# Designed miniproteins, single chains, continued (2): the designs that were tried, part 26

Each design is a single chain, and the fold is of that chain. pLDDT is the mean over its residues in the fold that is shown.

## One batch from the design tools (miniprotein)

Design m4874
Fold by ESMFold2-Fast:
Structure m4874 (fold): chain A 67 residues (1-67)
Amino acid sequence: SMSDEEERKRLLELLLSLGVSEEEAEKAVREAMENKDDPIAANRAVARAMLKSGNEALRESLELLLK
């Protein structure tokens, strides 16, 4: 649906803004979308991509979680 495409686009833009490569970001978005009914699998796909963006993105994500 258009809603799913919009969600995918926003997640892709977020990962790219955190310094994740386009290839890794697209892979993570695909895995997250395929696992909408499995939040653990979806969240792990996104987390793996964020960790690959380096220490700066990890720190930023942790600071947001502590907010």
Scores: mean pLDDT 72

Design m4875
Fold by ESMFold2-Fast:
Structure m4875 (fold): chain A 114 residues (1-114)
Amino acid sequence: SHKDTLKRMVNFAISEFEKLFDVYLDEKVKKGEISEEEKERLRKLIRDQNNKILKSINDYLDKNPDASIDEVLNKFKELMKQSKDELIKQGVPESKAQLIRDGAIETFEMVVKL
């Protein structure tokens, strides 16, 4: 269904972003810019926030099964803003939380253009 296709696209975008961000974090560890422990902490925080975003998008699509790609993208952007604020509250630097938000949004925008 249209709803299930959009759910799969969001899940795919989040999964691809997590993989890309893991590569970014590995490079930061290799350069001595962050510890392996901080990398694992960031991965867990991002996965927790992403699970909350996926649940919210799934609930949104169940209530709005005819939602357009643009409406889902706008909902995703709203949830990513909330996620950025929560990451900052949990001690992630604002610049890094912004990078995470922007990267996830850009990845979803790329997926919807495929």
Scores: mean pLDDT 86

Design m4876
Fold by ESMFold2-Fast:
Structure m4876 (fold): chain A 84 residues (1-84)
Amino acid sequence: MPEDVQQRLQQAQQLLEQAKELLKQGKIDEAIKTAQQAIQMGQDLKKTLETHHNSPPEVRQQVDQLIKEGQEVLKEIEEAKAKA
């Protein structure tokens, strides 16, 4: 497994947490941008894992979960923006 995959997964998870914090602070536009960055990193990681034979199933599951959570967070932020 490339060491870069684990590092990027951690970075994407941190961006997702940052997006949640920005939402709590009412920084809706910044939260949207940050959540979109986390989702994009997750999608890029998924593509990278598809090019590597014998990727651990656990890492693939973590990337899929990150993308799903990122999309859910983005939806919550967009709903908050629509109500404002």
Scores: mean pLDDT 79

Design m4877
Fold by ESMFold2-Fast:
Structure m4877 (fold): chain A 65 residues (1-65)
Amino acid sequence: VTVEEVKATVKAITGKEISEIQARMLLRVFEKYGLNPPEELIQKLALMLGISEAEVKAVFAALAA
């Protein structure tokens, strides 16, 4: 998975464009935890990206497919 794939996946699911820094942070969490990040990290990512926790989980599921 690449930073550009993360950006494209977030836009496809949420309609929101994220920065490269935000995409790199999301990618690092995905690489470390896969589909099972701690709920606290899901909440922090949702707040940082301005999306719902359900959308964060949907992005992770799409990146794992």
Scores: mean pLDDT 82

Design m4878
Fold by ESMFold2-Fast:
Structure m4878 (fold): chain A 64 residues (1-64)
Amino acid sequence: NELARKNAEAGVKGALGPGGGPAAAASGGWDTQRNGSPEEGRKAVEAAAKGDVEAAVEYLKKAG
């Protein structure tokens, strides 16, 4: 699903920022520091880049 992939990529990139560093992850939202994991956010970006939109969405949910 092209739209789902586009949304997953946009959402994860927005949350992690260009570098995906700790600062970018922290600024992504309050729940990222509390419940989410920067590692899950990175996995979501990686899955989206590989075209696995379902995995990207699942990691995005865990990232916050």
Scores: mean pLDDT 59

Design m4879
Fold by ESMFold2-Fast:
Structure m4879 (fold): chain A 64 residues (1-64)
Amino acid sequence: SESERVAREVALMLLAASAIDGLLTPEEGKRVAEELRRFAEQSTDPEVAEYLRKLADEVEKALA
């Protein structure tokens, strides 16, 4: 449902923030980045897709 997609997107954004703050393991952070990229591919809004890809890049940077 639409509500489930929105809830998952919000949860992924919160997890991305946690990964950037160093609160997640490298394996967890990598999964978050992979999920963000998957969500971007499924997005019908190009602006949302671009934002999610940029967020995934920031998560991956924090893991380095």
Scores: mean pLDDT 81

Design m4880
Fold by ESMFold2-Fast:
Structure m4880 (fold): chain A 68 residues (1-68)
Amino acid sequence: APVLRVTFASEEQAQAGLAAMAATPGVRVLDAHFDPETLTLTLVLADEESARLAAAALEAAGGRVEFL
């Protein structure tokens, strides 16, 4: 399963990114972990299409996306 690491500048930006992802149809998340000390979101996605859609939504919110 694809894994994304996303780093945000603020908790507010992270919440905006999560809201944008939740509003995007076709994104299937298997697991999600947010570390508030580093402002880092780790996502396990069901498939490559979900990973692509999630990455686009999170980048649009200002997140720095890395594929693991």
Scores: mean pLDDT 84

Design m4881
Fold by ESMFold2-Fast:
Structure m4881 (fold): chain A 70 residues (1-70)
Amino acid sequence: SDAEIAAVLGRLAEAVAAEDRAAAREVVDQIKSNPELLRYVSENPERLAAILAGASAEFRGFVERLLFSA
């Protein structure tokens, strides 16, 4: 649902703003366990980029590796 997608992306944005690795892992695990959420992220790369834009390069790379590693 739109509400579920918004809530999950909101939690990711909070984890990114705090550079909280544990919170980021939890949210990424939720995204990867839900095929609809994973598809949404893949189809809307600009929205993910906007969320990650405020983070350090190191933290951005960490989240991208978590999300897109097999």
Scores: mean pLDDT 82

Design m4882
Fold by ESMFold2-Fast:
Structure m4882 (fold): chain A 99 residues (1-99)
Amino acid sequence: NEEEAQITLKQFDGFLHSLELNEEQEAQIKQILEKHLAALDATTNVDVAVEEAMAEISEVVPNLSVLKRQQLEEYLKDLFQKAKEDPAFRESLLQLLEE
């Protein structure tokens, strides 16, 4: 799970790089991701959690293109669903985000 979490974070970092964000915006998006992943449990509605995360991300990156916003939203849905189903993966991902 730690290796899988590292691969996932590396892929996410690559995606964030494609958005041409500054360092502060990337850090804020990672903090938003960490906060929502930490709150995730077996009762969490993933669609609602992603909608809330996307609302916060839109405040950080207000001019994100429709295509990139859609790609990010789908990425977060897959990530949050996986983290909900695999708590060990979620904990590994959170540890990497805090480092």
Scores: mean pLDDT 81

Design m4883
Fold by ESMFold2-Fast:
Order: structure tokens, then sequence, then C-alpha cells
Structure m4883 (fold): chain A 85 residues (1-85)
């Protein structure tokens, strides 16, 4: 798998999670621009509301890890936000 294929795979996981949790592309993009912790908090809260408190922390941690991996692959928060719209 190329780094570009890996990045697209990570972005698809984030897009699918946002869709499942009812998070709009605009809200997600804004949170990513504000920082990794803001994006993780947004997803964690939505998961907690839908699936219960134990799922909030797990989803928040997963979103942080996915965003960290995208940044390691050379994507800025602005670039990640643009690709999620």
Amino acid sequence: MTEEERAESLLNVLRDLARELGISPEEFAQAVKEGRDKAAELFGRAAQEKYGPEHGQAVADAVRSLLDELERLGYTPEEIAERLK
C-alpha cells in the first residue's frame, strides 16, 4: 500500500465515522482546523450520545490516532479539513 493509499484509507474511516455519528463535513472540517483535541472531542461526544459513555473515549482516542497518522504522512490540518468537505 502506498502512503497516498494509506492516507485515503484513513480519510475514508474518518468520513464514515462522521456520517455514522451525524457530524456534518463543515463541522468536522472546522474542528480539525481548531486542533486534533477539538476533533476528537466532537467525535467522542457524538459517539457517547449514540452508543453510551464508554464509546465516547474509545472513539475520541481513535480519531486522535487517525489524525496523528495523517499528519505523519505529511498532511496539514488545513489539508485534512479540505479533503473531508
Scores: mean pLDDT 82

Design m4884
Fold by ESMFold2-Fast:
Structure m4884 (fold): chain A 74 residues (1-74)
Amino acid sequence: AAAHEAEIDALVDAYKAGEISKEEFKQRAVEILRAAGADPELAELVANTAVKLIDEGKYDQARALLRNAARIAA
């Protein structure tokens, strides 16, 4: 749980810094969620919602969504 939270925080921060593309953000979010125990379909749905949130500048909401999904999946 704590390890996945750190990975998610780093992922959101990397996107905010312009270090990764939106496509790479989605791919890494799916990978983190699947590593946490989420099924592939759920991981993709949650990652797509997080992408919409970051598009709107809602980084804190995207981070919270991904962290909560990882906790539930674990």
Scores: mean pLDDT 83

Design m4885
Fold by ESMFold2-Fast:
Structure m4885 (fold): chain A 77 residues (1-77)
Amino acid sequence: ASEEVERASLLLFSRDPAVRLAAFRTLLEAKATDVFDGALEVLRQQRASPALLRAMAEEARRAGHDDLAARLEALAE
């Protein structure tokens, strides 16, 4: 994958929710489907907040990634 995608994956660990959301948006824009499973696992293991997961799910739906959005919603439960 590109350096932009790698950086975005790392920024999912940021303490700033706005930075994490922007990083997630970068993954969606790049259509980096091969890293989506890894991103979800990171968010699950790092116990991302339900609010952040729901915001990411909205971005995923807006970008046409309905399956990814559903998986993020499931993690927010």
Scores: mean pLDDT 82

Design m4886
Fold by ESMFold2-Fast:
Structure m4886 (fold): chain A 85 residues (1-85)
Amino acid sequence: SMEPLSPESEELLLQIGELLRKIFSASMSLDGDSFNKYRIEALQKIIELYQKLRDLLRDSAPKTAEQLDQVIEQYQKELDRLKKQ
């Protein structure tokens, strides 16, 4: 069974989806240096939104919150890699 999403959780997921779409659009319109800068800023925002989502779900859906910790770790590793370039 899936725990139903709160309106706040749904809004966070919509914001994450919009940022991911904007990264895709930027990859087609920006040069490499401008795109990397944009992607760094967008990934920082995505990580913050996933952290908020994880915190909202921690008590009601602890297994989902644990899965979100793994997603956050993966995006953080990508962000760290990009910042070293």
Scores: mean pLDDT 83

Design m4887
Fold by ESMFold2-Fast:
Structure m4887 (fold): chain A 70 residues (1-70)
Amino acid sequence: DAEGAALLAAAQAEYDATLAALLAQGLSEKQARAVATYRVSGPGLSLRHVAERHGLSVGTVRAALKRAGI
């Protein structure tokens, strides 16, 4: 499944690049991971779901997204 492998690699690269950029902006590791997860997973994930997964409040994730320009 060359197409599926390429899409997975592209998603991983986008996640890694987003994570690195957010960490460079001064977000905490948890905040950066949550925002990167939300961006790469697309609009199907709620902020609540992402917050719960990363042990953050919804407000913290929302503030991190605003800082990231989403």
Scores: mean pLDDT 75

Design m4888
Fold by ESMFold2-Fast:
Structure m4888 (fold): chain A 67 residues (1-67)
Amino acid sequence: MPVDAAVEAELKARRLQELFGLRNDGRVGVALRQAIKEFQEANGLEADGEPDDATLAALKALKAQLE
């Protein structure tokens, strides 16, 4: 398995955990999936609960609207 893909997935999970105010353990657990899914549903995204680039981009855009 390519190590880089696993590292990227962990980094995305950690960044999403930071943005949602969750613990930064790099694991896509129930709490992180729930937060992602609720965010996706609220913002008209596909509610799959996965830490994907679209969810990250939407969160960054929402944070920019608050600044």
Scores: mean pLDDT 71

Design m4889
Fold by ESMFold2-Fast:
Structure m4889 (fold): chain A 59 residues (1-59)
Amino acid sequence: SGDLMLRLIAHDLGISLATAEKMREMVLAGASDREIAEATGISEENARNAKSAFEKYGL
């Protein structure tokens, strides 16, 4: 997927690009909202929102 789309998602969610990249890799590996939250330090709700954004934009 395009780095530009990932940067836009990171900006929209108020997270760093590095955090968004890590979250995307974890989502592709089948990680749960809790696993992503614990690995990145964000809330489970923000992890769920990020997963929804990735799916919406085909990432």
Scores: mean pLDDT 81

Design m4890
Fold by ESMFold2-Fast:
Structure m4890 (fold): chain A 90 residues (1-90)
Amino acid sequence: MKVLVIGGRGTPEARRRFDEVVEGLKKLGYEVEVIHATSPDEIIEKVKELKPDLVVLLGASDETAEKIRELGFKVVRADSASIALEKAKE
């Protein structure tokens, strides 16, 4: 399964959360691609370009997640690594 992890790295906490999610998904056997984007438009453009099986949004709005779901993609929005990893298991 191809998973796209999208989030900002503006703080040490955001960087740690991002790295923990990426490592955790790779340990589950997923193919992981990463994008460091925070703007809704850039996020949507990258999702359309890469066509992942699952999008994991870290620190993005619920509105951005809903727009991606409307495009036909599976989306997990989470503020913590543990929640992101649990939801990514479906």
Scores: mean pLDDT 79

Design m4891
Fold by ESMFold2-Fast:
Structure m4891 (fold): chain A 81 residues (1-81)
Amino acid sequence: MHAEELLKRAEELEEKDPKLAEILREAAKAPPEEQRLVLLLVKVAEGENREEAIAEIEAIAGVPREAILAAAEAMKKGSPA
């Protein structure tokens, strides 16, 4: 289940990026659709199966590629400086 993957990634990130870890823990409490979107955004941000992840987000959320890339960049950056 996506919640378990989000919690695992949050645990792995806790020491490196506690703020991102907290965001992932909150996402794990969200509906399954939101959990999957957050996991797909993480894949886009990290460059893993990026095109496939973008296509899945477009199919689920109906948002354009530019919005997905902006959201992934914001997630990768954490909080705005």
Scores: mean pLDDT 72

Design m4892
Fold by ESMFold2-Fast:
Structure m4892 (fold): chain A 50 residues (1-50)
Amino acid sequence: MLSPELQEEIDLSVKALEYAVNVAIAKRHNSPELPEYQKRLDEVMEKLKA
């Protein structure tokens, strides 16, 4: 069983990886969604830092 704190950190880390992949794909394809994905990644990274 995982502690709630560890589960939250894992969930946030998975979200950060998902958004990082989306940012990389968006950059490669010059996607208009790039600013949105970057914003979401930054928000998750700040939450992990706190």
Scores: mean pLDDT 80

Design m4893
Fold by ESMFold2-Fast:
Structure m4893 (fold): chain A 60 residues (1-60)
Amino acid sequence: GKEVTLSVVAPASTPAEELVARLLEAGRARGLEVDESSIRVEDTVLAGAPVRRASARAVE
């Protein structure tokens, strides 16, 4: 399978555990095997707005 990076972004007020749950659901819906040990959550700025991003490695 091909390795890909999954990312989901939400407002900075979104709980990290909710964002991780969305990431895992997105991977499962696409038939991807998500490497849960690679999950990272960070607070950042996108287009001037504070956001929270969760990302992980996955295999198709």
Scores: mean pLDDT 82

Design m4894
Fold by ESMFold2-Fast:
Structure m4894 (fold): chain A 75 residues (1-75)
Amino acid sequence: MTKEEAEEELVKIMSTKLEDLIEELQRKKKLSKEEAVIEIVERLLKLKSIIYNANVELTDEELKEMAKTLVERSK
């Protein structure tokens, strides 16, 4: 994935309603709402590391906390 492709994907994710992305992942991949949110966060972190040429690592605990916050906000 090129830097430009990663930037376009990041903008697409950020401009799409979080609830719509969660629903799509739940339908296509048979994920729970929490699992779908975690996958979105993991994709965002990977895209960020490509775009900024920085290794951004979150702990499993930090990823779970972010997922919980996003699930709460999507209510």
Scores: mean pLDDT 67

Design m4895
Fold by ESMFold2-Fast:
Structure m4895 (fold): chain A 61 residues (1-61)
Amino acid sequence: GHHHADLAGAGAAAGGGNGAENGKKASEYRIQGDWKKGAEYAKAAGGTGAESGARAAKLAA
């Protein structure tokens, strides 16, 4: 229903915000030459989006 679409949109927005912040930190660590820290923050950005998407999909089902 429409409620499921609204929840999916809210989840995507929250994931996008967190992803942006983590992506920014990943870039900062890469500039410092800390590839391991950069990779950890990049993974966190992707993980947040995936978690929000999974919750939205479960509610839509």
Scores: mean pLDDT 60

Design m4896
Fold by ESMFold2-Fast:
Structure m4896 (fold): chain A 94 residues (1-94)
Amino acid sequence: DDAYDRTQERFLANLEGLREQAERAIALLGEIDPALAQELAAAVERLLKTASTGNVERALDALTDAVRLLEEDPEKGLEAARETIALMDKIAAS
């Protein structure tokens, strides 16, 4: 089933992307706000325990935006990171 195979490949690719972007975000945050970096790491671990294709994709998009903002504008990046943590916690609580 080509549609099933594509969905599974997309899920695995998004899961790998989520882990990579999370590591980047945690490293960037660790230099600015170590407490927030630890909170993000905990939120990612909670999300991974409840991961579904759609949840992983939403979290990856949010993390990717947060990483970009942390590199371009650290103040906006910190706000984006807090919003990403809130999103991940909301997903994990669902």
Scores: mean pLDDT 80

Design m4897
Fold by ESMFold2-Fast:
Formats: structure tokens, C-alpha cells, sequence
Structure m4897 (fold): chain A 100 residues (1-100)
């Protein structure tokens, strides 16, 4: 979990599209090894950071990571819990699109 959080922090400050892609691919590989509780903590961290990001490539990368987490959680958690998390993600994306 700590390694993933550190890589996300690196991703948030990255400006090179090639390095952004390399970080996303590395994070995705690590996400597959995490527990449901760790995946939920990473998802919450992405939600907290998403509204502060202005780089379109980083925004796209966070979208890809959130979708990967939701996909992994759908295999481990109840449909209702995943739908609640999907709803939260849509709300956060909606807020960003109207305020930025």
C-alpha cells in the first residue's frame, strides 16, 4: 500500500506523458496484489487528490487507476458497495468538470 501511495504522489507531480504512462502501468501491477481494504484506501486517496489536479494527462491517469480499482473491487466486494464507490467517483468528476 505505501509503495502505491508514493507512486501516486510521483504521478501527481509528473509532466512527462511517457513517465506518467510508466507510473500508471507500475501502479496497476501493484494494485492487483492489494487487499480490498487497501484498494479502498487508495481509491479514497485518489478522490481526495483529484480536484486539485490540472494536468490533463495526470487526470486521465487517475481516471484509469480509479476504474482499475473499481474493477478489482467488483471481484471481491458486494455489488452495492462497488456501486456506492462508483457513485462517489462520478460526483467527484462532476464537481471537477464544473469548477475547473
Amino acid sequence: MEEVLKLIDQLLSETDPKKIKELVDKIKSLLKKLSSEELKKIFHYILLKYLDITNPEVIKALDELAEEILTLLSKKESKLEVEILEGLWLIVKGVRNVTN
Scores: mean pLDDT 80

Design m4898
Fold by ESMFold2-Fast:
Structure m4898 (fold): chain A 80 residues (1-80)
Amino acid sequence: GTRRKLTKEEWLERLEELEKELERAEELIKAGKLSPFEAELIERWRETLEEARRLVEEGKLDEAEAILEKTLAELKKLVE
């Protein structure tokens, strides 16, 4: 299998990259380019990233991965 164990530091780095993408999405909200529904989904992604960061800091890496993958899949359906 291609499964590798990520460290807490590697997870924090990935979260930083995802937070940067979230900042870009928030700029689109401020520019009025997203609908209120899309803006609500972006806020849910923000909440998920904040929860995932907390889980990573607590060492609950598998739980952080699960919530991120679920929310990312939901957001990809919005962009598709």
Scores: mean pLDDT 74

Design m4899
Fold by ESMFold2-Fast:
Structure m4899 (fold): chain A 94 residues (1-94)
Amino acid sequence: STEEVAARLRANAEAFIATQRSIVDTAARSLSPEQAAALHAAFDAIVAELEARVGEILARLRAGELSPEEARQEFQRALADAQRRLEAALRTAG
């Protein structure tokens, strides 16, 4: 069902964010306070953008504007974009 797909995408986004937060927190322990603050700020910005994109995907899915398959494809694109931005932020920090 649409709601089962929506719940799964939300859960996957939350799991991704939790995993990436753990990676960022671990990396930050080896940085200066200023570098750690910059990395956390970059991470928070990436998370906010990902949450906004996921919210839009879920809204369009619930409105019938996206099929479940189209929603999954757009969701995977959003995760891939967030992953690339996080990898770049981690490289810049350390």
Scores: mean pLDDT 91

Design m4900
Fold by ESMFold2-Fast:
Structure m4900 (fold): chain A 73 residues (1-73)
Amino acid sequence: SEANREEVLREAEAVFTGLKAGMLAEDVLLEKGASVEEARKFGFRVGGELARLIREEGLSEEEALELAREKGE
């Protein structure tokens, strides 16, 4: 049904936004002089956390990206 499709798309959007947020957090850490390994691990963790908040608590893409930047600082 249409409703099931929208639910699947919302889940996919949460995952993709989480990945974007994780990449942003990784970039912030790299700019601060962190190693590539440290930055990637941090980005992966932040991305997963923010994807969960989007799915479970309705966090917007804008809010997720801002939190990712703040976590990198």
Scores: mean pLDDT 82

Design m4901
Fold by ESMFold2-Fast:
Structure m4901 (fold): chain A 93 residues (1-93)
Amino acid sequence: MEAVKYFKKGLETGDINYFKKAAEIMKKKRKEDPDEFIKTAREIAKLKGYSEKEIDGIVDLIKKSIEAEKNSDTQEAANIITAGDIEASSLVS
């Protein structure tokens, strides 16, 4: 899963461009293959050591976002995982 690879590189290097690339791939996957998008989002959350409960919550939010395509940009669902990692890293530093 390409987005997972870029997310891993972001974690290893601290380069925000890898996180941006992962988010962009996730946004594209949501349009092309929503099932793969959800699966990839779960893997990204797992890489951060999120609990199964937290991962399930993130996945549920993503599924809800996909099903209720109203006024919420799908970008927001992808950003929840990516921004959460960046924000948590910033708080620890």
Scores: mean pLDDT 66

Design m4902
Fold by ESMFold2-Fast:
Structure m4902 (fold): chain A 94 residues (1-94)
Amino acid sequence: SMVEELLKKMEELAKKAEEAKTGEEAKRYFDEAVRLALELARAGGSPEQLEKAKELVSRAAEAALNKAKTSEEMEEIMNKAQETIDALDKAIEE
């Protein structure tokens, strides 16, 4: 299904962010994971699938934060991760 395929792509992106050699590369994978997570929330995934998406966004965010070089980059990653988690939480409540 589309939802299962989105989650699989998000897992691959989280792993790529963790394995990334640069902060720029890790952030790109994180940004794409965020995009897919928001698509999943709009598609109406199950609560279990949305919780998994939250986990994967958090993993990608942590990888990007660990490789970030500036406070500005860290703030951008943290804000984007929190906004995405909030959107997923709202989808779980509905």
Scores: mean pLDDT 88

Design m4903
Fold by ESMFold2-Fast:
Structure m4903 (fold): chain A 89 residues (1-89)
Amino acid sequence: MTVLNLSPEEKESLKLILETQHLSYQMISDPSKREEVEKKIKELIKELEKLNPKYAELAKLIAEAAEAEVNNDEEKLKEVEEKIKKLLE
C-alpha cells in the first residue's frame, strides 16, 4: 500500500478524480442514470478547476471516455485516450 505525502489540496484533487472515475463507471453500467451522473460529474469538474486545472482536464477526459463508451463511439474513445496520454506526459 502506497502512502503518498500529498498536500491537502492534492489529496482533495485526487479524491475528486476518483469520484469522477466512479461516476463514469456507473454511467457505463447503467445508461439510464446518464443525465444524473453527468450533472454530478460537471459539479466535480468545477471543484477540480478551482484546485488544479490539470486534474480538472483529466477528469473531463475520463468523463468523455465513459460517454464515448456508452455511445459506442470508438473514434471518440481513441481520441480521448490519446489526449489523456499527452496530458500525463
Scores: mean pLDDT 77

Design m4904
Fold by ESMFold2-Fast:
Structure m4904 (fold): chain A 79 residues (1-79)
Amino acid sequence: MEVEKAIAEAEEEAKEMGEKIGKRLGEEYGKRFYEEAVELAREAIERNPERAKTEAAKAITAAAIRVIGEYLEESGLVK
């Protein structure tokens, strides 16, 4: 199943990045990133399965930017 395989690959990438984020920013941010990245990647892949890898990469990147932004705001580093 093309969609399921692409989602599984995206989940593994999100897990690896989430572990790195969790180690540096805190486990809560790593978990938040993983959950958001998987959700966004799944929606993106289902919307355009022919471009699954590109759509997954965009979704994972968007999730990382958002979660890092939330970390900066919640930590008082950005106003």
Scores: mean pLDDT 81

Design m4905
Fold by ESMFold2-Fast:
Structure m4905 (fold): chain A 95 residues (1-95)
Amino acid sequence: SSTEIKKLRKQLRNLLQNPPAALKNIKTDNFKTEFDKLSPPKQQEVITYLQSLLNISNEMLQFNEPEIVAEALNIRSGLLYLAKDNDELAKALGL
């Protein structure tokens, strides 16, 4: 429904506005290198955050609305890109 789509977009916006501190200094093009330098607890915070983004994208994909499906696919594409050289991250995300 329109109300559920609005709620999911608000949840997505809140996640994107509040990334973990560990992610603030990580560039997409050197993500694996910077992620591997993080302590295990900080790696887990990043993984948990990315899993939350994936979960919202999966909920968004349940709607038969082209615009929200496109937003969900963009999120998944970004997550696949981050995981492309990191098998452990890909496994943790179920990719």
Scores: mean pLDDT 83

Design m4906
Fold by ESMFold2-Fast:
Structure m4906 (fold): chain A 94 residues (1-94)
Amino acid sequence: GGIENVTISADSEKKEIKVSYTNTSDTPLAVTVTYKNLETGESGSKTQVLAPGESGTITIKNLKVGSTYEVTVQAIDLATGKRTTVASGTVTIK
């Protein structure tokens, strides 16, 4: 177990990226979603802590129409600080 069932989707009408996931481990984990505009180099991140068995969603707002974003999803072990990439992809805001 860990951060699993990760989905990355774009909502072009709302200019948003939505990332959903589940903590399938027996320990609390943090999820960090990092995004980067591949045209401008603008980047940011959002983090959520999930209890064991909890599902969550991070929404990234105010994105630029016509831009492609690289999205990386990392699980963070809160006891060790170890980061593991669990999903990545690119999405375009149309």
Scores: mean pLDDT 88

Design m4907
Fold by ESMFold2-Fast:
Structure m4907 (fold): chain A 68 residues (1-68)
Amino acid sequence: KPLPSPEEIKATLLALADQLRAAGASTEQIRIVLEHEAAEYIAAAPSEEEKQRIREVLAEVLAEVDAA
């Protein structure tokens, strides 16, 4: 499958965080799952520029999770 865009990855990670929160997961557990999910996207990215953008998206999502 083609790699999703950074915006699509952000939406996917935020949706996953919302799903886990609704299931009663702690903020720490949500962070662990999001880091794991993002690592799959980073590994699949064909260029270092794309890998860096995904790392930035993960940092943004984790900041939102910590603020919630």
Scores: mean pLDDT 82

Design m4908
Fold by ESMFold2-Fast:
Structure m4908 (fold): chain A 91 residues (1-91)
Amino acid sequence: SMQEELRAKARELGENFDYKKMAEMVEQLVDLLKDMYDAGYDVKAIVLAAISFVLSHGFVVSAETKKRITELVEQKDFDGLKQLLLKEVVH
């Protein structure tokens, strides 16, 4: 599909020049999301912020990925969230 072709091209571009920058941005995002959680923001707001980040970089967010983001935030598993976002944005 066109979405699969776009994802493959985005992965290729990330590996060739922006991979490190994208990884650093994901790390900074997850730190911010954790701070939001500690500040008393609800899970819905944190999940929306994570999804908005992925979409703002031109990537598609599947229903399965949205569910996993929600579960990880509810469990306070911000390390797992970082790994998931790196896979969705970079790989």
Scores: mean pLDDT 73

Design m4909
Fold by ESMFold2-Fast:
Order: structure tokens, then C-alpha cells, then sequence
Structure m4909 (fold): chain A 92 residues (1-92)
């Protein structure tokens, strides 16, 4: 719907600003870039593939443990909840 498209655009705008603000933290930047990909994904299969690619990069490029990787994925879920609240406040 038009309302859903508008909300998605506002969320993407916030995420793009977060990506720009995270140049000094490559793990945080990767997490925000992953959030953008997850928001643009049209299926649960695409979302799971995006999450798997994030896990692989965090493990192989940053040397993070599985526990640390799952904490980052939980942080992404909490980040979406926060962005949803910010967008809802802007609509009021």
C-alpha cells in the first residue's frame, strides 16, 4: 500500500543516515547495511540468506565468535524495533 511504501522509504532514509555515520566502525556499518538489505528483501528466504551472509562475513573477515555474531543479529532486530518507533513518531 501507499502508506507501507512511505513507511519503508522513511526507514530506509534513517538506515542510510546510520550507515553514513558509521564509517569509523566497520562492524556497525556492516550491521546497518544488512538492515537495509533485510528491509528491501521481499521473501523470508532472501532474509535468511542475507543473515547467513552477515554471519559468514563477521566470522571470516572480523574473526567474531558465534555468540558475538548472534548478539549482533539480536542488535539488528532491536534496531528495527527502534526505527519502527521513530517512524511512528514522525507520522504523528
Amino acid sequence: SEKEEKRKKEKLKIIDELIEGSEDNPVTKLAYETMKKLLEAESEEEKEKIKEELRKKLREEFGLSDEQIEMILKGIEEGFEYIDKVVEEKEK
Scores: mean pLDDT 84

